Designed miniproteins, single chains, continued (3). Designs and how they scored, part 87

Each design is a single chain, and the fold is of that chain. pLDDT is the mean over its residues in the fold that is shown.

## One batch from the design tools (miniprotein)

Design m11196
Fold by ESMFold2-Fast:
Structure m11196 (fold): chain A 61 residues (1-61)
Amino acid sequence: SREHVREAARELQRGINALNRGDSETAREHLQRALEHASHAPEALPSVQRTVDQMLQQIDS
């Protein structure tokens, strides 16, 4: 749904902001919420998953 796509985008933004502040734990939580919302929007899921995977790789590096 459009709502889930919008919520996924908001959670991605919050995760990126947390990562930029050095708050890896908060970033992970927001990235997981983004994936949860995207799971209800199959059209957006591949793009959100790719972005989340990249951000998690940055955190774990």
Scores: mean pLDDT 83

Design m11197
Fold by ESMFold2-Fast:
Order: structure tokens, then C-alpha cells, then sequence
Structure m11197 (fold): chain A 86 residues (1-86)
């Protein structure tokens, strides 16, 4: 499964932390693509198991409980999680 996670309206600290986490996944051998556009960070991760994808869904749900807007869309073998911070 391919996961695309889009973080919108990030602070500099949040953007740095999430970008470093994505780089770490790439170093661990995942197929990771990172795009930064202003305060928006897009991470595409290939080769995830259903269990690994579920962990990202749980993280997004936790962010929603903390006031972020979360949209999850599935199209075949592709899952997109959009998170917009306040």
C-alpha cells in the first residue's frame, strides 16, 4: 500500500520534526518522497503494511482530537491522509 500524508499550516518546529521523521523512514529503507511548499509538507511512503498504515491513521485521529482538521481518502491501494493544523 502507498500512503500519502499531507500536513497543512505547520509551524516551523512542526515542519522540521515531521520532515526529520520522514527522512528517518527513508534511512530505514522505506520508499519515501518528501515535498515542502511553504507551510505544507507532503510525504509519500511506499511499501507499508496494513498494520503500519493503521498507525498513521491512529496518529491522525489523535491530531483530530487535539483540534486539527483530518480528511482520509482511499483509492484502491492508495491512502491519503490530509491534516490541517489550526
Amino acid sequence: MTLTIIYKNLSVTQLTAEALRAIGLGLDGYDVEIKIEGSTLTITIGGLSDEEVQKFIEEAQELKERGAEVKITQEGDKLTIEVTFP
Scores: mean pLDDT 82

Design m11198
Fold by ESMFold2-Fast:
Structure m11198 (fold): chain A 86 residues (1-86)
Amino acid sequence: PDYLGEALELALSGSGWEEAEELVKKTLELLDENGAKTKGTEEVYKRLRENGLRGLLEFLLEESLRASNRPGPLVQHIEALIEKLK
């Protein structure tokens, strides 16, 4: 299963914080146990290890702003979600 994708969907809905954090923890456990790192996931993995779900959201915000010169409702929503995470 795509634990990170499911965690992101729950976080963006604003109703599944605890479930989203558990999915992030499971992803980190699997990566630590199997040593499975790809070039595209190394940065995401580092962010998850340091700041959990908040780190994932901050990474997505940075990528969204870098990839698009037209920040929309999604960018504002991610910013509001980061503010709710300690």
Scores: mean pLDDT 64

Design m11199
Fold by ESMFold2-Fast:
Structure m11199 (fold): chain A 95 residues (1-95)
Amino acid sequence: MALEELQEKGKDPEVQKKKIEEIEKAYEEALERIREAAASLPPEEAAELIEETERELEKLREKAIEAVKKGDLVSAEVYLTFMLAVAGLAISQAE
């Protein structure tokens, strides 16, 4: 029952658009927070943290958006959760 509801919602263009906007906003906010946290580090360490984290977040963003386009909102939510976890870990390492 819940799976059928999620599959029907995944086919709705308005739901897909809103989910993609949520993913894009989370990605932009995560990058901003990481850059702010990294600003307190030595330049070499800041550059390494930003480069590694941005690469991982970009891969997760692409996978999340692809899942939304396929109507797989469950996989999209999992990738969004991993993006937030990766960002949180990077910020914690900069503190």
Scores: mean pLDDT 80

Design m11200
Fold by ESMFold2-Fast:
Structure m11200 (fold): chain A 73 residues (1-73)
Amino acid sequence: VTLGAPTPNPFTSTVYVPLKSDEEVTVTLYDANGNQVASAKAPKGLSGATLTGNFPAGTYTVKVGDQTITLTA
């Protein structure tokens, strides 16, 4: 899996995580305390996942398999 930069950053209610994968993957969003707050599936190929919810201001982490990216709400 290859992760691109999440956009927008900072985000409010929706963030798009571009990625490339040879199989369907689950994109998970964690808050600053390490709690899972959202997840979405991304199809195989050059694609992405959209994470939607109500996110208080703070630092978040996107995780896909072995890769992580930090972003801000």
Scores: mean pLDDT 76

Design m11201
Fold by ESMFold2-Fast:
Structure m11201 (fold): chain A 118 residues (1-118)
Amino acid sequence: SITLTESGGGTVKEGGSVTLSGKASGFDFSDSLVSWWRQKPGEPPELVASISADGKKTWYGEEVKGRATISVDKAASTAYLNLSNLKVEDTATYYFVAYSPKTNSLAFGEGVQLTVVA
């Protein structure tokens, strides 16, 4: 009964910015760890950013630190990843992931493709 909708990918110029969104209808974000992961061509998946259920703790990967902001609209069941000053190496499929420790359950999207061109 969980529906995941991701958006905000596509082709963007280097130095630009993008906002990726992931909506998980039917999933309660009030108790969930929310994260954005990416998989680059030929590389394993990597954690890009995460935010705690109370919104007080964020984590960012070194490659995006200072360029990324993660946020959650709990009432809309939507998570956002804003990436600024885009680099060609940000080209990847980006995945929205929500984890509920109370139910030990995961919700994750099918991924949104971001292509950054020089």
Scores: mean pLDDT 81

Design m11202
Fold by ESMFold2-Fast:
Structure m11202 (fold): chain A 88 residues (1-88)
Amino acid sequence: SAHLALGKQLRAQGKLEEAIEHYEEAIRQDPENGEAWLNLGEVLLDMGKLDEAAEYYEKASRIYASKDTPEDKAKAKEAQEKAERLRK
């Protein structure tokens, strides 16, 4: 969670490469952390890397879908819609 918070702060400051490093560390600690995958997709979108962003949104969607709570279901749908928008 600390790496997620730092990544979000760095992204807000425009330090996109440093934000990626913290999101990747969050994923290394918990590969099923859908929020880390979602945020990694968002920072790649900020960098104009549309194909990579879509791939990570798809990964986040699959992770959230596997959790099967109403909140996770909503996040899975959001991530899937973001991926589909970039595939147009």
Scores: mean pLDDT 86

Design m11203
Fold by ESMFold2-Fast:
Structure m11203 (fold): chain A 63 residues (1-63)
Amino acid sequence: MEEEVLRKVSELSGVPLAELQSFPSLGELAAWLGERATAESQEALQVIGLALKERLGVTREAA
């Protein structure tokens, strides 16, 4: 689940998976990717956003 999201982000952004795994949360990773403002980082942010909505977002925002 988390690993699949990180792998997809790695493929889209070109950032090594090991570096992505060093972030403490997907939220921190999303903030870091947002600073890049590239098409690749936007696609990666979309993947993270969908994962958060389906898995973490429902738990956090259940409203």
Scores: mean pLDDT 67

Design m11205
Fold by ESMFold2-Fast:
Structure m11205 (fold): chain A 89 residues (1-89)
Amino acid sequence: MAPAARVTVTATFESAGAAADAAAAMVRAMAEVPGFLEAEVRVDEATGVATVTAWFETVEAARAAGEAARRAAETVPGLRSVEVRVEPL
């Protein structure tokens, strides 16, 4: 099915290792949401930034995935900020 929504989650951490752990946790959390299609992960270890972009069958699924990813990032110590952006396609 063609994606109906994209969600981008950007989490910034005090350490590079935390950013990598958060990226893995966020992807796992998002992939568990019904309507998950695919995800792209970028980790900038020098700045401690983890970015996950994922595509979903519905806007509602994308919103649920964004909140699941935020909660996953919040479980990783050293979180400075987390931003979630949901975009209908």
Scores: mean pLDDT 84

Design m11206
Fold by ESMFold2-Fast:
Structure m11206 (fold): chain A 74 residues (1-74)
Amino acid sequence: PRDLQALAAVMLARYYLKQGKYDEAIKWAELAIELSTDPELKAIAYRVLAEAYEKQGDTEKANEYRKKADELIK
């Protein structure tokens, strides 16, 4: 099911984020967003994107994705 694939993608994104592999974390977080219609899973994926971009020095993208995550969790 798509939701299980989205969950697996989020788990992989978090794993790579913890490993300092920010490009991989971004890839899997973006895939999770594409696969999921669940606002909670999307918010988690956007938070991974925000942290990964922040760690890479892309403050503008980090702020954009953090805002998107916050808007999904009301």
Scores: mean pLDDT 85

Design m11207
Fold by ESMFold2-Fast:
Order: structure tokens, then sequence, then C-alpha cells
Structure m11207 (fold): chain A 76 residues (1-76)
């Protein structure tokens, strides 16, 4: 479970970094979509994690990425 959670979190980080590049290039729509996908993966990682601290960290990451996506959608 925790190993799978770590894998999903790593994938979320990769998508978030891709989103950062699209945002830097002014593609706010694609960046927002990728941030939302990354948030979804962090939420799944939180659900699979057995460590309360790691679970909370993943949920906070998901919430921050959802807020980032929402901000970019307002610019698109």
Amino acid sequence: ADAEADRLAAEAVRLSKQADEYEKNGDFKTAAELYRQAAELFERAADLSTDPGRREAYRVAAENLRKKAEELEKKA
C-alpha cells in the first residue's frame, strides 16, 4: 500500500513538473489540466498511505495543486 502510494505520489510530482513548464510557456489550459491530474494522483496516494503524516502531506499537496489549477483556469 505505502509503496503504491509512493509510486502515485512520484507520478503526481512528474505531472506537476510538466504542468510548470506549460504554465511557463503560457499554456494555462494544459497546465491546469495537468495540475488537476497531479492532484487526483496525490489524493489517491493519500487514500493508500498508512502513515497519517504522509497522508496529510499528500492531501495538502492535492489541495494546493487544485487551487493552482483553478487560478490558471481564470487566466485562460
Scores: mean pLDDT 86

Design m11208
Fold by ESMFold2-Fast:
Structure m11208 (fold): chain A 64 residues (1-64)
Amino acid sequence: MSAEEAARKAREAALAGDAEAAVEYVKQGFTAGGGGLALRELARAVAERPDNEGAREASIKAGG
């Protein structure tokens, strides 16, 4: 899995409310050398959808 693909999947999972999958994709992003990209995309998902509890929870678990 590429870092870019991991970041995209993390964002998709977070927007779908799947916090556990989003965290797993962030970990895959770190393994691919792009964990920062995955975390930034997750943060953008939370900023775009502040009412999305899943995205918020994923950001806290992955970034905090």
Scores: mean pLDDT 75

Design m11209
Fold by ESMFold2-Fast:
Structure m11209 (fold): chain A 66 residues (1-66)
Amino acid sequence: SAEEAAAALAEVARQSPDAVILVKGNTVTVRGAGGTVTGDAQSPEGASLAWKAVGEANPNARAAGG
């Protein structure tokens, strides 16, 4: 679910001081020292939930966008 994806992404971000978040459509990826997780947020609302959860878990997470 979108909620499960957000929780998994937030956990990696919390464990990763160097966390990078990448949003591509409804797919959200977080990578850092704690690992890499890619989740299907299923909707724009789900992607917003994931983004918010990552930001709350690690305010220093960096957005990736080329």
Scores: mean pLDDT 79

Design m11210
Fold by ESMFold2-Fast:
Structure m11210 (fold): chain A 72 residues (1-72)
Amino acid sequence: VDELYLEAEEEIALILMLAGIAKSQGDLKRAEELFRKAEELERRVREAYEAGDEEELRRLVEEARRYLREAL
């Protein structure tokens, strides 16, 4: 479960990095969308980790990876 949590946090960190880049380029709308998605995923990851739900953590990792593929 700890490894899945770290994987999810790494994907969320990439979304936050993209949000920072968008903000630095003046794309405030894209930055806000990316920040909101990262916040949503972080809340769900925390809840799944606290519950010990490895299956949900795996789904959240895949959701974050899919979102990153679509955002790039």
Scores: mean pLDDT 84

Design m11212
Fold by ESMFold2-Fast:
Structure m11212 (fold): chain A 60 residues (1-60)
Amino acid sequence: MQLEVVTLKFDSVEEAVEKARELAEKYGLTDGQRESLIRHARYLAEQGVKELKVLIRRAA
């Protein structure tokens, strides 16, 4: 078991959504977790936030 913090940095809403999608695919997140992460990243980017930290628990 390993705890990992991944920082996503983005300059646009489209970049935020794409990076969130790629992170979810890379770490094998569930469909629900992926959609939630994408929605959160989009919301933050629309508010002018340029960074999102994601906490991931790895079993492998």
Scores: mean pLDDT 79

Design m11213
Fold by ESMFold2-Fast:
Structure m11213 (fold): chain A 86 residues (1-86)
Amino acid sequence: EEEKLEKAIEKIGEASNVLAKTGNFDAEVDAALILIQVGIAKTLKDPEEKREGLIRAAKQAIDTARKYGNDEAVKLAEEALKLAES
């Protein structure tokens, strides 16, 4: 359980880093907002609330990656969502 949530956090971070490295300022800002959502989820003590927070962050990462047409970030964010939902 905890190991899957840790891997989800890692994959959201990877997706956000891919978006931030594009040189697009809007993508960098959106990536930072996703990382803030992950940070908030990490502070939650209840495992169910933490999982739900990570699911929301992963979905936001997918939407953001699709918005910028970044297939690598989409794949990483989709992997994160599967980990958080399992």
Scores: mean pLDDT 84

Design m11214
Fold by ESMFold2-Fast:
Parts: structure tokens; C-alpha cells; sequence
Structure m11214 (fold): chain A 55 residues (1-55)
């Protein structure tokens, strides 16, 4: 979606990575998704939490 493309550009991640992160948050919860975004996507904790609030 256009919203995921805009988020991807804002946080420097691909749409596929955002779709994966959204699925991870829905299935395993927010804390797991935040840890994944920090560890694998190179985001700060604050950026990861802001991104998940916008997803």
C-alpha cells in the first residue's frame, strides 16, 4: 500500500520488511517485533516503537 511505501522510506526499510514486521507483531506481539526491528533492521528502540505505532 502507499502507506507502507511511505513508512518504508521514512524508516529506511523495504515494504516486504514492514509486512514481515506487521505479521510478527500480530502473531508474537509488540515486544518481539520491537526487538526484531532493533536487531535485524538496525532501528533504535524509539524508532521501532514509533514505526509499530504507525503500522
Amino acid sequence: SAELEALGKKYGVSVAQLEGLKTLAEELGRDVAVQYAVRELGLSREQAEELLDEL
Scores: mean pLDDT 84

Design m11216
Fold by ESMFold2-Fast:
Structure m11216 (fold): chain A 80 residues (1-80)
Amino acid sequence: MQRDIDRGALDVAAAMFKQALINLAKKKGLSEEEINRILEKVDQLRAEMEALIDAGASTEEVIERFKKGYEEILKEVEKL
């Protein structure tokens, strides 16, 4: 059985989002501890997406939820 969503693609997207958030956080002068907390939020979001894939969610649903979760994390970083 194949999933419609490539888990490898999800891993790559999560890594790219982490790098973007690290770059933003460094520009804002955030501490390594604050950066690590942000990265933990991305890891939690990734785990939620894996759970949705395992539950048989569509590619579109997973993409929308991941994008929304990333936008929420980004807003939290912007407020710091």
Scores: mean pLDDT 76

Design m11217
Fold by ESMFold2-Fast:
Structure m11217 (fold): chain A 56 residues (1-56)
Amino acid sequence: SATLERARADIEYAVARGDLEAVENTLAFYRPVLSEEELAELRAFAERLIAERQAA
């Protein structure tokens, strides 16, 4: 969905800035508008990007 695509872009931006608080705020912001499945996917995406950034 367009909403999930936008949420992923917001997560990528927050992770690129090293702003983990912004990651959690973004997840909370999209919680009422995404399905449970999409929220789980978005959380997994955020966790993967954070791990990749910490490894770099």
Scores: mean pLDDT 84

Design m11220
Fold by ESMFold2-Fast:
Structure m11220 (fold): chain A 92 residues (1-92)
Amino acid sequence: GNEISALADKVKTVAEEKGASVSITVDGNDLNISVSGLSAVQQAALSLTLLGLELEGANVSITVDGDNLNISVSGLTDDQKIDLLETIESLV
């Protein structure tokens, strides 16, 4: 099965239960994430995690649209996808 898609669904459920809204799309080595309801501190923590992935060779794009944080990451390993999704779960 696609374990990463299952983890993405879990992250969405946990985030919504805690008052955030998360949409995650998994497409091969690419992750597209839209999240709202994060504080500025939580957004900064997530941005630092994404910078770490970029330094390891991933391509990261972050845009802020009102209350929504839109994240596109490509070139990820499966372990990096899991780590990113677990980080998002921990921040909400």
Scores: mean pLDDT 79

Design m11221
Fold by ESMFold2-Fast:
Structure m11221 (fold): chain A 98 residues (1-98)
Amino acid sequence: SLEELQEEFRRLLNELAASGKPITLTVEGEKLKETLTTNDPVEIARFLTYAAIKLAEEENKEGTLRVESDHPLALRLAEVAAKIFEETLGVKVKVEKV
């Protein structure tokens, strides 16, 4: 369910924040390419929200989210975010680990 995905996202985000390890996120569409490197959970959440809205409004609801981190949960965080975007905005996001 959406509620279960949102709770999983919150848990993964808190675990990443507790590690202090940086994560690099890149969102790509046909015209959109933005990258963020941060260890701040607020910045991660804001960037992912921004990416979802941009893909929904400007990129025909399709794009790629790339994640680079040495933290073992970083890929799952991106995958859960992509599932939330599909359920809430109808955005189809391919998640790739760098």
Scores: mean pLDDT 87

Design m11222
Fold by ESMFold2-Fast:
Structure m11222 (fold): chain A 82 residues (1-82)
Amino acid sequence: SFIEIGEEAERAAEKELKEGRYIDAAYLYQAAGNAYELAKDYERAIEAYEKALELYEKYAPQQTALIQHLKQQIKKLKEKLK
């Protein structure tokens, strides 16, 4: 299921974070967010995307298009929860 895919991606992201691989962790949190969004679990999708965004802004601030895309995705999903 997409929920199981998201949960596995989050576990992988947490492992990469513990090993100091911040950009790999960001990609995996983004993948988790995508999976949760497909599952229509918008709360977990937002949380995963926000974790990815924080890591990209801190460790890859030059990825301006990716950062803006994540900000727009988070905004859209927050609107779905209202």
Scores: mean pLDDT 90

Design m11223
Fold by ESMFold2-Fast:
Structure m11223 (fold): chain A 55 residues (1-55)
Amino acid sequence: MDEELEREGKIKQYEAGYQASTKAAELMDKAGDTEAAKHNRELAEEYKQKAEELK
């Protein structure tokens, strides 16, 4: 059951990563760095998918 506690922790970390990457993408778009914004949006999507897969 230690694995379940670890899984819950990972879900929270991935959700935090999703939020951070989404905010970074918004900031990069405002700065005119479209490539960095795209990268952060892709990273956010990966974090979201990983969090959902663990639920």
Scores: mean pLDDT 80

Design m11224
Fold by ESMFold2-Fast:
Structure m11224 (fold): chain A 60 residues (1-60)
Amino acid sequence: SMMEEMKELARQASAAIKAGDLKSAREYVKQLIELARKANNSTWLETAKNLEELIKKKEA
């Protein structure tokens, strides 16, 4: 289901952030945003935004 895909993308993005793989993290977040927009799911869009902010902090 789309919900399970969004959950897995968020999990993969979080794991990539913790591993310092910011390139993969950005790719997972991009996919999460695209899927959340397609699903009209504002909660997952906010989750993706929070993940983007974590990536920005790690790039500093």
Scores: mean pLDDT 86

Design m11225
Fold by ESMFold2-Fast:
Structure m11225 (fold): chain A 56 residues (1-56)
Amino acid sequence: ITDPVVQAVARHELRRRDPSLSDEEIEEVLERIAKTGGDPKEIRRVIEEFLAERRK
């Protein structure tokens, strides 16, 4: 589990970039962020990869 501040910032950014994201999808990204240990570059990469993959 990541730092609560990191979780809050990531959740806010995800919703800003894609307001159609479900709570379940946001939680999936937060789990991936937890694997990075909170590194800002890795967090950004995870968010970008998820958003790119999600686009239909």
Scores: mean pLDDT 74

Design m11226
Fold by ESMFold2-Fast:
Structure m11226 (fold): chain A 90 residues (1-90)
Amino acid sequence: SWSAPAVTTLELAAPATLTVTVTSADAPVDVRVYQDGRLVAEATLNAGETLTLDVAAGTVTVIARAASGNATVSVSVDGVEVATLTSVAQ
């Protein structure tokens, strides 16, 4: 069964480059990025892989969920880490 989803919400004052990096994972990680409630990017990432996209000012939500086991995901804005997400085994 899928691991627990991990979520972070960011409030951006200006357009920025968002980078989502899977730093460790027992299984592939489903990553979804929403801008103001709209899905703007989705990727399945293995450990060491990244999703990079340009996002607009406003609310950005990142959801990460491992297919199984545990995963740790780093979220960066303009190259600065702003959040760490942990998807945990259920």
Scores: mean pLDDT 86

Design m11227
Fold by ESMFold2-Fast:
Structure m11227 (fold): chain A 61 residues (1-61)
Amino acid sequence: KQELLDAAERADEIAKEFEKDGLYSQAAFVYEKASELYEQAGDTEKAEELRKKAIEARNKS
């Protein structure tokens, strides 16, 4: 469970880095993966926030 949270946090950081570089398609993909990891870890609120970020990033790509 902690491993899933750690992986989700890392994915969120990576997605933010892609956004800073203007790589919105890559950012959207990684945000989706981070959302799935948070959902598997039981953090539904965080998962929902990251799904919205993924949609927003996809709209920019």
Scores: mean pLDDT 82

Design m11228
Fold by ESMFold2-Fast:
Structure m11228 (fold): chain A 80 residues (1-80)
Amino acid sequence: GEVERAKELLREGKELLKEAVEAIKKGDYEKAIKLAEEAVRLFREAARLAEGKDEELALEAEINEGMALIVLGLAKLLKS
């Protein structure tokens, strides 16, 4: 169902976000940008699927999207 798919997307997005942070630590800013952009996409889809069905899950996805956007911004700044 949509809630189960949202949970899987949230899990995948969290893993990509961890990899993006690790890429920043290693100075691989291009990789960090791509991973963070993909994490944002997955969290947005998770929030969309959870909305109106699991508000706690939707909120968690939105919070993680915010974190991924911060990581994306940092990676872009450090690449400059």
Scores: mean pLDDT 91

Design m11229
Fold by ESMFold2-Fast:
Structure m11229 (fold): chain A 74 residues (1-74)
Amino acid sequence: SMDALLAEFRARVEKVAAEAVAKGASPEQIVAAAVKVVEDTEAANPDLSDAEKAQMRRIAAEVVAAAVERMKAE
């Protein structure tokens, strides 16, 4: 289902972002890591609608923003 795909996608982006932050990655590198997850997921799911792709990109942007804010908190 789409809800399951989006949940797995969010978990993957959160994991990649957290790993990047733990390694001291820059905000630009965190963005690049998230973009790669989006591109890989879109390539694996060619039947995704434009609306579904937009939703995935919004999820990735939210996860990246949260990760970057954690880095700036101190």
Scores: mean pLDDT 84

Design m11230
Fold by ESMFold2-Fast:
Structure m11230 (fold): chain A 89 residues (1-89)
Amino acid sequence: MPTIEDAKKDAEATVEALDYLAEKLPSLRELTERLKKLIEEAAGKNPELVFFGEVGVSLLLMMYSLGASEEELRRRLEELIEKLEKEKA
């Protein structure tokens, strides 16, 4: 399992990936900012939540690369946020 230090590095990489998505798809900025906050808050407390966030964001980047629609990416972002908020509780 990753250490707290590894989780902080993973969170930083995940935040950079979310910023990349927001740059490519500005309509998703509100959702990417919401997810960034969840990941940043988890970085020092919950390595497992950071890991799930990283996997989810990686899948979103893959879907974007495969030509997924902005609407599909928005839906997937919303689902990921809801799942992580439940895991945080």
Scores: mean pLDDT 80

Design m11231
Fold by ESMFold2-Fast:
Structure m11231 (fold): chain A 69 residues (1-69)
Amino acid sequence: WDERIEAFFKELDKDGDGTITKEELKEYLQKRGYNPTDEQVDAILAEMDRDGDGTITFEEFKEYLTGRE
């Protein structure tokens, strides 16, 4: 699971800077069959983004996903 999360994160991180942006997260959710609004993506990002800089690190992303049982 962790290796798959890393692969997904790398696919989302089109800039290769080690973070996920709002646009990358929205595109990923669309590929997974979801149709989120920009406001819904903002809400998800805000909950995961501890630093408040509008991006998610790999560690934050992994913790959020694996923290759900």
Scores: mean pLDDT 68

Design m11232
Fold by ESMFold2-Fast:
Structure m11232 (fold): chain A 64 residues (1-64)
Amino acid sequence: GPLIALVGAPTREAAEEAGRRAKEEYGADAVLPLVGASGEEALALAERLSRETGAEVGVTGIRL
């Protein structure tokens, strides 16, 4: 099934770089950069996306 990567980054430039790596290294079908997000926000979004889309959702670059 599809894989969505939620990628935490401190800046927009870091988010663009991390998003590119997630597609290349993990084969993510979609990447959503999260600038300045907390681990709680990332987990809540991951649960929502998994429920709504049925996709596998991974979180990287954010301390959970």
Scores: mean pLDDT 77

